# Designed miniproteins, single chains, continued (4), part 85

Each design is a single chain, and the fold is of that chain. pLDDT is the mean over its residues in the fold that is shown.

## One batch from the design tools (miniprotein)

Design m14958
Fold by ESMFold2-Fast:
Structure m14958 (fold): chain A 94 residues (1-94)
Amino acid sequence: TEAGEAAARGGEYAREVAERGSASLAEAIGAALAGIGGAAHGRFSKADEEARRLAEEGGRYAALAGTLLVKGGDPKRAAELGERGRELGRLAAE
């Protein structure tokens, strides 16, 4: 589903930014916004209810990862959150 793909992409982007070890403020904000968009797309999707829930949850993890990067938090934890968002979004896309 498109909602799952959006959530997976948001999580992947947040993880990639976190793993670079040096994220600009713009990149961190971009990751947070991508996650928020993924969560919203999941929530308002016309997809199957289970796929919609997985996409929304995945997007929320991606948003948390991006927000942690914006706050200058632990990039390892941000990468873990981003990867979880990516995995949930991937399941929703199936």
Scores: mean pLDDT 70

Design m14959
Fold by ESMFold2-Fast:
Structure m14959 (fold): chain A 64 residues (1-64)
Amino acid sequence: KSKLPESILEFFEKVKGKSLEEILNDTSLIEQLKEALVLSKTEYKEELLELAQKAENPELLELL
């Protein structure tokens, strides 16, 4: 059970197996990605890295 907002958990489920280009082509996913990047500078960084790894997106791991 995550301390992260539900919107961020939903984002990582939606982007599982997607490339960074696919994420950047979706306006709603870009907004959620920006929120995740803000949270990556807080105590949530470790949890976000785990979610990005489970989503099988190495480009997201490099951004976080």
Scores: mean pLDDT 77

Design m14960
Fold by ESMFold2-Fast:
Structure m14960 (fold): chain A 68 residues (1-68)
Amino acid sequence: SEEEKIERGAKILEDVALEDPELAEKILELAKEGKLDEALALLASRGYDAEELEDAEVALKELQLLFK
């Protein structure tokens, strides 16, 4: 479900924030700017696969809606 994708995507973002808080801040700022492709490219550079990136995209879109 979309809710499950949001939960998995949120976990990915939390893991990045724990390992590299500066990268996590960049990803969130890109998402706020609507630059989701660039945000996902940064996650891909950490070795996340296509399904994980889909989950992260759903979570970032949810966050983007909160910043309207």
Scores: mean pLDDT 82

Design m14961
Fold by ESMFold2-Fast:
Formats: C-alpha cells, structure tokens, sequence
Structure m14961 (fold): chain A 96 residues (1-96)
C-alpha cells in the first residue's frame, strides 16, 4: 500500500499544479490530506477521482462523471463521497 500512496501523492501534486480551478485545487488538497489514513477501498476511490480530474481537464465530462459515480460506489468514507459529489457538481456546471 505505501507504494500506491506515494504514486497517488505524486499525481495529486501534479494535478494541483496543472489545474487553474481553485475549487478543484481545494478538493485535490483535501484528498491529499486524507491519503495517509486511507483504506484500500479509499485509495481506489481516490485513484478514480484523480482519473476523473484528468478527464475533466481534457474536456471529457461524461467520462469524468462516470468515474466519480464509480468512486462514490467503492468508497465508504463520507468525506471522500462528499468530495466526489463536489467534483460532480463542478463537472455538471462546466458541461452546461
């Protein structure tokens, strides 16, 4: 698990620097703060959320939403679910 956490932490740092959306940056910073105590399922959910952010940044909003729904499905952590729902709201607004 430590190797998976290190990879996700590095990707989080890259995405925080790559995005210009301050609301998305805040969500990514919050995900990073949850990483040290994340369970196996939470690490999977975080990975799905980071993939969703990549698709969001490249304009593939439908894939971003699908990955966020999957993240909500696999996580039992209320904070991760809340962050995924916040990302969904951002993607939905951008799609409109």
Amino acid sequence: MEKKRQVLAGLLDELIEATEDEEVKEILRRLKSLLPTASESDLEAIGLMLSAVVYYLTGDYDLALKLLDEAIRVSTNPELIELAERLKAIVEKKKA
Scores: mean pLDDT 85

Design m14962
Fold by ESMFold2-Fast:
Structure m14962 (fold): chain A 62 residues (1-62)
Amino acid sequence: SLEEAKRKAKEVVREAVERIKKGEKVNVAQLVEDVLREYGLDEETRKEIVEESEKEAVRLIA
């Protein structure tokens, strides 16, 4: 579902941010895209979630 996809994306972002804080170079957009692949979302919705996830990651790192 859309709600499950958004929840999973947020979890992936939190994990990615922790890895970045430990000094790892992580592509947040790629990780979110990979996890969203199992959800039957349209391209526009998927892109929106990825963009929101990237903004959230920047906010959490800053």
Scores: mean pLDDT 82

Design m14963
Fold by ESMFold2-Fast:
Structure m14963 (fold): chain A 91 residues (1-91)
Amino acid sequence: SIAEKREQMLAQLEKQAQAALAAGADPEQVAKALAEAKKRLDLLANRDVDSLVDEIFAKLLAQGKITQEQADKMRQPMLEELRALIEKWLA
């Protein structure tokens, strides 16, 4: 089920975070990375692909790495690829 896959992935992420801390990684950086990964996992598990894509584009636009025209052109192809990956992952 989706719930079982989500629980397994959360356990994996927490295990990776503990390993990073044991290796001397910065606790604040590990906490931020873990929080971001958990947020993305929740979006994927709920199939909220639009919110995930919007968040990625908002960051890229704020950093000046892409233009609004580029974001508009990339949005539909990225949504289609991510939906296909999620459907394959959940099957």
Scores: mean pLDDT 74

Design m14964
Fold by ESMFold2-Fast:
Structure m14964 (fold): chain A 58 residues (1-58)
Amino acid sequence: MREEKIQRAIDFMKELNLSGSTVLKMIDNREPTAYYMSEILDVSFDELREAARELERM
């Protein structure tokens, strides 16, 4: 479920004390960390972007 993937990504970012803005910048710059997060969390870059945006709104 898309919602579960987004929530999983949000929880991971919160655990690592990563801000949504930092993660969005990593994705836009195609940083290795963004690829790692996509792979380990089993989420697409679009889902990772949505998770980062949701975290910024919290």
Scores: mean pLDDT 80

Design m14965
Fold by ESMFold2-Fast:
Structure m14965 (fold): chain A 89 residues (1-89)
Amino acid sequence: SEAEELKKLEEEIRHIFDLLKSQIEDPEVQAALEELEAALIEVLPTLSPREAAVRVTGTAIAVIGHLIDKDFEAAKKFLEERIAELKAL
């Protein structure tokens, strides 16, 4: 059912964000990840599975990259821009 498919996708997204948060000690980046996760889950029923996958994968790659560089300001800025984009949907 659509509800079961949506629930599975929500659980997968939450799992990926939990993994990202576990790798990050910066509380502002963690807060931005939580806000992005919440915004993504809220708009999830309006997204295609491909769009959801691209947004989640893009976030993971970018955040991991900034974490390796220890550029938490860039990570936070990236997340703030993605949150604004989702809220505009």
Scores: mean pLDDT 79

Design m14966
Fold by ESMFold2-Fast:
Structure m14966 (fold): chain A 95 residues (1-95)
Amino acid sequence: MEKLLEELKKQLEEDYKKFREQVLKFLEEIAARPLEEVEREIERIRATLPLTPEQERLLELILEIVRDFEKGRERFLKWLDEQIERALKELEELE
């Protein structure tokens, strides 16, 4: 069981590494958009969709990226890294 869990964890880490690279590209694309347009899009989403607390937090992080790319990027990446570490730790504790 230990060996199988080690292999799964390794595969998950590689997949998350790839995902993180794609997220970085996406954040740069968001930062290139006009702030006013992004704010209007977020307000429309909030008005039309029932959002979970996690979805609201994601929209706030996206808005911060457009307002202040350096600060927004750091906060988003930290949040993403924490989610990944939590998932990996839970997988490790499963056995």
Scores: mean pLDDT 73

Design m14967
Fold by ESMFold2-Fast:
Structure m14967 (fold): chain A 86 residues (1-86)
Amino acid sequence: MEAEELVKQMEDMIEKLQKEKKWSVEDIIAFLKEKIAELKKEGAPETTIKEAEALLQMVEAFKNKDYEKLYEIAKEIVEERKKIAE
C-alpha cells in the first residue's frame, strides 16, 4: 500500500461516513479523539495508539486542506506498516 492509496481510502471513508451516518468531518475528528482516549484508558499497545493518533492527524490535515502534511503522515504510516510486515 502506497501513501496516495491510504489518503484515497481515508477520503472515501470520510465521504461514506458523511453520507451513511450524516457525520461532519468535525464529528469524525471528535469520534477519533474519543477512541484514542479509550485506547489509552484500556492500555492498548503503543503502536495501536500511535497509528490511531496518526490517522486523527491525517483527518485534521484534510479538514485544514493541508495536503502536504496529509501525505507526509500517510507516508509515515505506510513505512511503519512495511517494517512490521517484514
Scores: mean pLDDT 78

Design m14968
Fold by ESMFold2-Fast:
Structure m14968 (fold): chain A 89 residues (1-89)
Amino acid sequence: EEEVEELKRKFEEAMLSLDFETALNYAKQLLEKGVPLEEVLELIDRVTEELVHWARAFGSEAAADRIREVGEKMKEELEKYYQELKNKK
């Protein structure tokens, strides 16, 4: 439980630092620890929406659109990784 919560926190910290590669790695580790795919996708969506809201409020629509694109790409990569984990057993 504490390890999963720490990993979620590290994911959020990486996202807020715009370190999307590190954030994706933490999301993959959550799947490896048995966190449901839907829960991890919801986490990505929530943090991405938070960043989009911040970018829109204090930046530009172009910045918000880029953050949205990164979030969607991250969910796609995570779904591919989940299928790999399922296929490798």
Scores: mean pLDDT 82

Design m14969
Fold by ESMFold2-Fast:
Structure m14969 (fold): chain A 73 residues (1-73)
Amino acid sequence: MAELIARAEKYQPALEAMTAKRDEWVEKAKKLGLSPEEAVEAAIDEYAPSEEVRRFILEMLERGREVRKELEA
């Protein structure tokens, strides 16, 4: 758990850049009729500055899906 926080701090500049573009990409995705999941995947593919950042985000997404799956059962 602490390792994920340390990685977030290490990749913070890249995450900030992606976050700044995220809102703009979400608005464009809504106009294109993309689902929220499709919009997120497209944003990761286009805006992730490196594979390390991409893998970190994918790990966080997978963990989020597991939590949601347990809640919905």
Scores: mean pLDDT 66

Design m14970
Fold by ESMFold2-Fast:
Structure m14970 (fold): chain A 82 residues (1-82)
Amino acid sequence: KKKELIKEAAEELDRAVDAINSGDRQTAIEELDKAAELFEKAGNKSLAGIARQAKTAVENGEYDIAAFLASIGSAIAKKELE
């Protein structure tokens, strides 16, 4: 269950990075919210925090920071699955 949630959250972070890079702000926010919820359900408060920080960066127009945070979060989440 926890690994499944972390895997889904990492996939949502990857989709968020794609949305940020394509200028789809609304999709980026939705995917980052979903990732944060999935990480919270998995009990990983640190990764949930990274997803929320990335969402705040998108909301503030800080797309470079948002993409960086989402990419790091995805990489850390994938390491948790090893």
Scores: mean pLDDT 88

Design m14971
Fold by ESMFold2-Fast:
Structure m14971 (fold): chain A 66 residues (1-66)
Amino acid sequence: MSQQQIDQAVQDTTQQLQQAAQQGASREQLQQLGQKAINEHAETDDEATQLSQRISAALGRILAQQ
């Protein structure tokens, strides 16, 4: 996976998390959505780490706005 593909996966996941949060999804449901995205996109441990860090940061921002 390239950096551009990681950026795209993070953007797509962030939009899904924002939409779910707007629809009243719980913290647990949002965490599950984030983990699913990491599992679907990551092919290596490094990619999983990068996706996890960036998706966790996005999730933290979304949860802070609830």
Scores: mean pLDDT 80

Design m14972
Fold by ESMFold2-Fast:
Structure m14972 (fold): chain A 79 residues (1-79)
Amino acid sequence: AMEEVLRELAELEKRLKEEVEKLIKEKGLDDPETQKKVREMTREALKRAAELVLKYGSEEERADAEAFLKKIEELEKKE
C-alpha cells in the first residue's frame, strides 16, 4: 500500500540524515573522504527509494523514479 511505501521512505530518509550528520560532525564537510562517503550514502539511499517506487508506484511515479535513477548513474560516472 502507498502508506507503507511512504513510511519506509520516511524511515530511510531519517536514517540517511542521521548518518550524514554524524560524518559531517566528525570530520567536517571540507574533508574529501567525508564528502565522498556522504555522496555514496546519499546515492545508495536514493537508489533504494527509487527502486521501491518502481516496484509499488503508479505509472507516473515509476517514470519519475526511472529518470531519477539515470541522474544518479550520471553523477556516479562523473566521480
Scores: mean pLDDT 74

Design m14973
Fold by ESMFold2-Fast:
Parts: sequence; structure tokens; C-alpha cells
Structure m14973 (fold): chain A 99 residues (1-99)
Amino acid sequence: MTEEQLIEELINLFKKILGDKKVLTPEDIARLEKENPELAAILRDLFEMYRSIAREKGRPVKDEITLEDLKEMARELSKDPAGRAVLETLIEALKKILE
């Protein structure tokens, strides 16, 4: 999968998770913990990855993740083979839960 395809897949999956919402919040994850604990665990790991990358880049760590934050995270992860493998694993896990 190309870098652009990985980013598009992740964004499309997140649009399905968010529905009409434009941001993912810790409260959304807490609610999902009761309704879909597997999805909540994946989103928590994603939030931790976002925070780690933001800290490494010297950017403000936000309490909410936007689609733009997600695109930037995916772009950073796709720069090397190890990061790409993590991103592909995340996409596959999300697809299985959402299907």
C-alpha cells in the first residue's frame, strides 16, 4: 500500500467511527469502553501514538484528535518501514472491528 493509500484508509475508517463528529475525545473512548472494548483499546493506543509523535515534534499535545491530526500522525508513521507496519496493523484491526 502506498503512503497516500494508508492515510486515506485510516481517514475513511475514522470517519466511520466519528459519524457526524469532527473530533475524537477521551470521553468518546470512555463511552466505547462499555459498548465496544476492543475498539476502545485500539483508539486508546492511537491516542498514545498521537501524543508521542506530538511530543517528539515539539507540538502541543491536545485532548482531542481531529482528522488533520490523524493525517499528520499517519504521514509521520509512514516515513519508515517500522512505522508503516504499525499503521497497517492498526488499519487491519480497525477494519475487523468495524466490519
Scores: mean pLDDT 78

Design m14974
Fold by ESMFold2-Fast:
Formats: C-alpha cells, structure tokens, sequence
Structure m14974 (fold): chain A 118 residues (1-118)
C-alpha cells in the first residue's frame, strides 16, 4: 500500500519561514509531487508541482518568489519551503503524489498540515 506521511505546519510569525515535508512509503517510483492549500472559507489553490526527482518545479503565481519546491527520489520525499509568510498564507496544506506501481498509477494524498500566520 502506498501512503504519505506529512510533517511541518504550526504557527509562524508574519515575515517568517517554514518547511513542509511529505514522505511516500510503500512500493513504486514517485513520478510527481503536488502541493495545494485550502484557506479558511476559501477554494483550494495550487501551490507547487515538482517531479519525483526534483525535476521541473512549477509554482502558483500568488506565491512565486516566496516558495521553493524540491524532491529527493532516493527517500521519496518532497519539501515545500515557504518564506516571507503573510496572513493570507494561513491555510491547510495538502501534499499529493502520483506513484508508478506494477504498471499502474497510484495516487496518494496526505491528511493535511495546518499553517497559521500571526
């Protein structure tokens, strides 16, 4: 079974920085990691997409210049580094992964990481 474990989140002062981490466990090769945010009372917004080996990172325009997405293929781990945090970055952040297992594609999504900017 493919699972995702998330870590990071919490309360951070405005202007601060924070790293969110997601790790895929189980069989297969991670092809892509995605990061999405769901602000309180708002719609889901894309934050970042990065290849499973860290190739080709694409960032949402609302956070371009304040975020870096990276991945480590050997450890099947993705990182989202956020800097110069603003009150508008307060949201629950979800990692998703697409994994190739036994000639099929398997999707996995984390339970969500709450970030509060004060």
Amino acid sequence: MVTVTESGGGTVAEGGSLRLTGKVSGPGKVLVFGWDQVPAGGAMRGVAIVGGSGEKSILGPHIAGRATASADAKNKTAYLDLSNLKAEDTATYYISAVVAVDDKLVGATGAGLKLTVV
Scores: mean pLDDT 85

Design m14975
Fold by ESMFold2-Fast:
Structure m14975 (fold): chain A 80 residues (1-80)
Amino acid sequence: MSEERSRAASLEVAANLLAVAAKIGDPQAIDGAMGTAEEVARLGDREGAANVYRKISEAAKELGLDDVAKRAEQKARELE
């Protein structure tokens, strides 16, 4: 596989871990997950990035960050 695909897979895993951390109540982890999801999309893994954005949206809703939740959900839809 290309280097890009390998990096995208690793970043997707990292972003999923950050989204889980955000769900526990770490708002800073949401910013990290958003940035990582953007890199996954940039490397061509649209499906992986969309999945991460959906998890970020769920975590943001639990933290009461409605603006972040809506933005993440919209980004996920744009990647489909």
Scores: mean pLDDT 73

Design m14976
Fold by ESMFold2-Fast:
Structure m14976 (fold): chain A 62 residues (1-62)
Amino acid sequence: MREFDVDAPNATALAIAILRAEGIAVPPASEFEDTAPPEVFELLAAGRYEEARERLLTLRRP
């Protein structure tokens, strides 16, 4: 299954956990909005962790 669930809670926290498990440094979920877009999960599924990290950084609180 490759479809995402846009209503999934803690989407940003899940994406951060995956990046950290791969050894990529990411700020804590508290610095981000909890609305990670589906593109982040598509990048993670493709193994493009650096691009997924960059996408997540656009969600940092202003």
Scores: mean pLDDT 70

Design m14977
Fold by ESMFold2-Fast:
Structure m14977 (fold): chain A 100 residues (1-100)
Amino acid sequence: SKAEKFLEKIDEVIQKHLQEMKEKGLITLEDAQKIRDIFLKYRPKIIEAIENGDKEALDKVIDEFKTELLKLFSDNPEAQKEINKLVDEIKKIADEILAE
């Protein structure tokens, strides 16, 4: 399904960005796990939006995910910068999947 294809691609993107942030010393292993847990919280809404072809709902869920991550790293501007890059890449993949 389109949802499975999207989730596979963004899981790879999340893993890559989390690994890079850990290597740079910007986040801990515990922080990386918290980011994954937050993603799992939003996963059902992401699936629903993709299955419905609802780009507006998908963008809204991704923005909610971004807001929660930025709040988690409110005292870490460098981590926030990397999170913005991660979310921008997720949005690009979302646009590509919904265009198919």
Scores: mean pLDDT 86

Design m14978
Fold by ESMFold2-Fast:
Structure m14978 (fold): chain A 93 residues (1-93)
Amino acid sequence: MRAVATVTATAKDAEDARRAGELGLRVAEAAGAAGTGVLEARYSVDEAANVATVELLAEDEEGARLAAEAVAAALRAAEDARVEGVSYEVRPA
């Protein structure tokens, strides 16, 4: 059964939030190419809250979780974006 993962990153400012969203999207797409079964990925930014959200659709919950973990790890390790907090959730699609 398909699953959606939502990765949320709180950044220092709106520009860092945009960079975090762009990085997260690239990592989600790379995770799909690496066989996690990611079918679609997108990001959005709440500039008032300095929050980037990366949402991905995967073929199953395990693929969604692995892709979300890869995105979260990349965001926490980012040196070109000041990311202060990262969380994710996985739900059935």
Scores: mean pLDDT 85

Design m14979
Fold by ESMFold2-Fast:
Structure m14979 (fold): chain A 94 residues (1-94)
Amino acid sequence: PPEEALILDETAALLAMVRGLALRYNLDVKEAADLAIKILENGKKLVTDEEAKKAIEEAIKKIEEAKKKNDKKALLEAIDEAVKKLDALAKKLA
């Protein structure tokens, strides 16, 4: 598989871990959002695919909105959407 597909798959896996921390260990919404944004920003720096970059930017925006509202449900939904989108793109780029 292309290197970018592996980067997107790893980014999605790390986001799923942040989701698990927020759900099971009651990690603060702001802390979970900051971790997710950092993961997405680092993933974005490593990809050249424009569709992947746009998907990551949209995910960051939704997570920042959830962070501003201190909305755990919105944060989890934004992470779930990002994971699904990145997994689909990883399969397409492989």
Scores: mean pLDDT 86

Design m14980
Fold by ESMFold2-Fast:
Structure m14980 (fold): chain A 87 residues (1-87)
Amino acid sequence: MKEEELTYLEKQVRENVDEFVKALEEDPIEAAKRYRERVSPAVQEKLDEFIKNYEKLTPEERKKFLAELGQLLYDELLAQIDAVRAA
């Protein structure tokens, strides 16, 4: 694969993760429902946990959970790019 294409994919991953986190921050239930079908089983499990515990979490705890979700999605998408590079 060309190095230019890989740089573009890394930029797209960052933008997609930022959009995902922002959507969950603005409307967590609707965003989780919308994104659930597009994310890995590991991210789906974290999303389900976040929604289930949403009313029990403080605003500060919700922000921390969203940061962890964003990092998990970023790491998984980056690993998919690395797998494609190795192929």
Scores: mean pLDDT 76

Design m14981
Fold by ESMFold2-Fast:
Structure m14981 (fold): chain A 67 residues (1-67)
Amino acid sequence: SESELIEKLSSLPEWLLNWLRDAVARARNEEELLKALATSGLDQEEIDALYALGKERLLELIDEAAK
């Protein structure tokens, strides 16, 4: 669920979550978005779930996790 993804994102170190947000925000296409998620060190299952949300919703979840 999205709540479980928010909990997973909130478990990341602040520096890594900030890096991921910047990388996702800078992604110009789906390939760059996937690369940002893959570089974060998240598990493939989590990457697939986050990618399925799309860039806009993913940024919203990252911002919610940073609260």
Scores: mean pLDDT 82

Design m14982
Fold by ESMFold2-Fast:
Structure m14982 (fold): chain A 56 residues (1-56)
Amino acid sequence: KYLEEAKKALDEGFFTEAEKYMQRALDEGYTKEEILEALKDSKVPKEVIETLLDRL
């Protein structure tokens, strides 16, 4: 649900939008590790995704 939207936003370079969807996933009970695993096939490097998650 939110993780699919986050991946799409990341792949399109909309990092602020991606952060909003990642925050929604956290609010639904996903862990940061689960979010990273779900987004592993993104065009964006893992380190960038980790940086975005660390700010939430």
Scores: mean pLDDT 81

Design m14983
Fold by ESMFold2-Fast:
Structure m14983 (fold): chain A 84 residues (1-84)
Amino acid sequence: TLERLEEMLRELEEAIEALRRLAEETGGSAEAVDGVIAFEVDTMLGIDTGERVPVTPEQLELEAKLRELGRELRALVEAVRALE
């Protein structure tokens, strides 16, 4: 439904923001810049996972959640498009 699509879009937006914050915190160090976090917002929509080294369990859990939200949102977008 449209209401569910809007709700999931907001959840995805919040999750992407949280992931971006983690990337900024880690990317700020010289050690982290070498490839600890290489997040692609486009990839978070479930097209590809990319290659990266695990840094913290919190980052791994957040990334997994973001990918699931992205997949659900994409499925809802397709359903809405089918409604014409």
Scores: mean pLDDT 51

Design m14984
Fold by ESMFold2-Fast:
Structure m14984 (fold): chain A 104 residues (1-104)
Amino acid sequence: ITPEEVVKALKDFDEGKISREELKKVLREAITSPDREVRNTLVRTVYDLLVNSPRAEEIAEILMEVLKELADHPGAQEVATKLLILSSIDEKARNLLLKAQVKV
């Protein structure tokens, strides 16, 4: 999986072009990718959507479901930690991630 494919999948989901299951598949591939830039692109794109998207809550829930499925994977720990650090500077993004974590 490439950084461009990660951005496309997240934006396509935000625009209603792909299903929840299609997004989960891309997220699993991105989180478990050996390429750090794929994971960094995932973190940045998700953070942008958590701040700006009307589908932010749903995106947060889907991401938290995948992160829980992959909880023992180092890529999932890295993505979760980086998102929490970035969202600490934005109250809306922080609250969405915390709410999704409790719900999932």
Scores: mean pLDDT 76

Design m14985
Fold by ESMFold2-Fast:
Formats: C-alpha cells, sequence, structure tokens
Structure m14985 (fold): chain A 80 residues (1-80)
C-alpha cells in the first residue's frame, strides 16, 4: 500500500539522518531491514542486485547509495 511505502521511505530518511550515530555494521543491518520491507515494491532482479551490493558494502556511503537507489526504484515502480 502507499502508506507502507511512505513508512519505508520515512525509515530510510531517518536512517540517513542518524547514520553518524550508527556503526557501519548497525547501519547495514537497518538498511537490510528497510530493503527487505521494500521487496514487494521492487523487481526481483533489482532486489537481488541491491541486496548483494548492501551485503558487500564496507562504508556508510556505499550503504546509503544502495538505500537511495532502492527508494528511487520503489517510487518509479509505483508512479509508472
Amino acid sequence: SMEEVQKIMLEAQDLKLNRDKLSVEELKEKALEILEKAEPYLDPEKFEELRERLEEAETKEEIMEVIDEAMTEVQDNLLS
């Protein structure tokens, strides 16, 4: 639902705002939770690509890039 998507996007935004308070490991764990919640709104191939990139990410910047791309894809899939 749109309400679920809005919640996911708010969680992603909150993660970005609090990234400096979290370790890379904690940020990755929370990012994976957000990505898993977004799975129903993503193409299966895109979800697998993003999940793999998240698991391989070693920096906060890399983690946030994956989340940004996931949120963009969710928006595009709902509006197109």
Scores: mean pLDDT 84

Design m14986
Fold by ESMFold2-Fast:
Structure m14986 (fold): chain A 72 residues (1-72)
Amino acid sequence: AAPARLSKEQVLAQAKAHLDALVAAGELDKETLLEQVERVIDLLARRYNIPEEEKEEVLEKAREYIENYVPP
């Protein structure tokens, strides 16, 4: 069943999916990827009333994901 609200883990999953879609489309610039992912996380956090502390945790994990991203 679909969750009644979005968790920080689900926000991170959606942000990673967005990142993967951008990379698949040919976007490899780290700064652009980070900006786009931060925007998605901010919008989802505002929409689903995710606490600022949890939003910051998701942002930190997204930055780590981008820094350690290895193309297939």
Scores: mean pLDDT 74

Design m14987
Fold by ESMFold2-Fast:
Structure m14987 (fold): chain A 106 residues (1-106)
Amino acid sequence: MEEIRKLLRERHGASEEEIEHALKRLPEIAAEAGYSVEELMELVKQVLEGKIPESLTPEELLIIMGALLAFGLLSAEVAAVLEKHADSSSEELKKLILELMEKEKK
């Protein structure tokens, strides 16, 4: 949790209030996806660090996108595009995630 707070604050410029609001949504996102909050947090941490596991399925990538949406790092329009690509290869979804992370570098 603290490591994710640090990444959001330092790399993404999120306020403490925005981080706290996003963290309240994690149990709902995890439940919808069939994951524990701990599992979802680990996946989000890896993506925020730029480390996308090669073993991630398209379904797991969508779960991470839900968490990023809750953190305000992903627009609803981008989330909808990723959902349309749920049947795409993991490589294609990883590329979309990386492009999102690159767009934050303004």
Scores: mean pLDDT 61

Design m14988
Fold by ESMFold2-Fast:
Structure m14988 (fold): chain A 70 residues (1-70)
Amino acid sequence: MVEEMARMSPEEQVRVLEAMAELARQVGRDDLAAELRAIAEQARKAVEEGNFEEATRLGVEGARLFESAF
């Protein structure tokens, strides 16, 4: 997951983070879902600002958080 995330485009990373947040919410991990959603929003803003390095860093952070919970 983390390695795959680093190979994705910044826009794809944001979509994956949003999907992870939704999955966490569906399995009753509202705390994890809220944290992943916040990371996804920060990553989306970084992409909009052209800060692709920060977007990738946030994507990797979110993927690690998700992997640690499952």
Scores: mean pLDDT 80

Design m14989
Fold by ESMFold2-Fast:
Structure m14989 (fold): chain A 84 residues (1-84)
Amino acid sequence: MKEFENEVLKLMIETMAILSSKGYEEKAIETVRKISLLLDKKWPEIERALKEVGPEEAERIYRDAIAEMKSLVEKTLKEVENEK
């Protein structure tokens, strides 16, 4: 679980850094908020899987959640790249 939190935090930090460095601070904040909302939505499922099914299923769910978050970041980066 701590590993999942660390990966989400790292993704948020990297998203803020890359978008802010390009001058898109507001979009960086918006994207981090969307990541936070995905975390809030997925966290109960991960906790339930860890308690009721096991660590392997919990890891599968959080890896899928991180993939969704990364897809959101990639989409945002493509949008800012195409704005010029």
Scores: mean pLDDT 79

Design m14990
Fold by ESMFold2-Fast:
Formats: sequence, C-alpha cells, structure tokens
Structure m14990 (fold): chain A 79 residues (1-79)
Amino acid sequence: MKVTIKIEAETALEAETLVGMATITGAVLGSTIKAESTGTRGTVELDVDKSDKEGWELIKKTVEQLKKIAKKVEVEVED
C-alpha cells in the first residue's frame, strides 16, 4: 500500500527536518521512499505491506510526532 504524508511547516528548514523524520521512518521499514520538500511544504511517499501491523504503528507514531511540530499534516493511503 502507498502512504503519502503531506507536511506544511512554518519555515523551510522545519519542513525539510520533518520530511527527514518521515524519511527515517521509511528507511527503518525498508520501504521504497519518495521524498521532496519545496519551501515550507514537504511530501513523503512510503510503500508498506497491508499486513505489516508494526510498520503501520510506526507510521502512526511518526505522523503523531509530525503533527506536534507541523502547521498541517495530511495522510493519504492507497492500494
């Protein structure tokens, strides 16, 4: 399944840092990672097995941490 995490931050450095955090989560999961940041916005796309409960919990924890710092975090899940 494809998970897209869209981040909006107050500064460009903050957006880059938050994209970095989501990218580390993808690396820990062994996921294919597509990450980009432009100005105060960032996007991280991860590929996670639908049956990987531990991986999904790690993504949820990451999103929770991102939401504490970011202005906005949106998560989209696709097959």
Scores: mean pLDDT 83

Design m14991
Fold by ESMFold2-Fast:
Formats: C-alpha cells, sequence, structure tokens
Structure m14991 (fold): chain A 80 residues (1-80)
C-alpha cells in the first residue's frame, strides 16, 4: 500500500530531523545559542507533522531548517 510506504518514509525523515535537532541543542548549549533556537524549531515542525501526517508544509519547513542546522553544525565542528 503506497500510503503506508509514504507514512513510513515520513517517520524515518522525522527521526533523522529529531536526531540532528538533538545534536544541535547539545552543541548549541556549549558554543552557539542560535543552534538551540533552530533545533527547537525543527522539533516543533516534527511534532506538528506527527500530530497531522498530511501537513506537508510542516514537513517541508522542518526539512529546510534541519538542512540549515546540519550545515551550521558541520561548520562549527570544522572550526573546533
Amino acid sequence: DSEEESLKKIEEVNEKMLKIAKEGKELGKKYDEELVEISEKVEEYVKKQEENPNDSQSLTEGLRLSSELRERIKKLKEEL
């Protein structure tokens, strides 16, 4: 069933977003408070997507912010 496959893929994406948000919070507390703010926003969009799986806007925005967060974390690690 294509719907079940789509939902499973969304769950996997949400899990990856939460993982990067968790890393962003841990690094942000030590080095960059802005990373904490971005991480919290990613978690909010994941929560919205979990509460409404048809909320494509929350998924899209969460992915955008998680990508930005990932790039910021990468730069921070390169400078440490």
Scores: mean pLDDT 80

Design m14992
Fold by ESMFold2-Fast:
Structure m14992 (fold): chain A 86 residues (1-86)
Amino acid sequence: MDKKLEEDIELAMVDIGKAVIDLDPNGRKFLAEAKKLLEVKSEDETRKILAKRIKEENGLSDDDADNTASFIINLVKMMEKLGLEV
């Protein structure tokens, strides 16, 4: 296992994730909300709360909102693991 290669891949994934988030005008807002929720709620509770808000603001299906919430939560977790500001 090459630790530097793993870290470089994770940094590239964060950059790609941020680019995807920036396609939505509300993306950065959802990212910031996910970070705050994860500080006081479980990951499962955060996903449910975030998915509901994404559904309400973006008009997505339940499945699409849940998948989007999971993507945002994973991005926040990767950024925190790498010591990056959310």
Scores: mean pLDDT 81

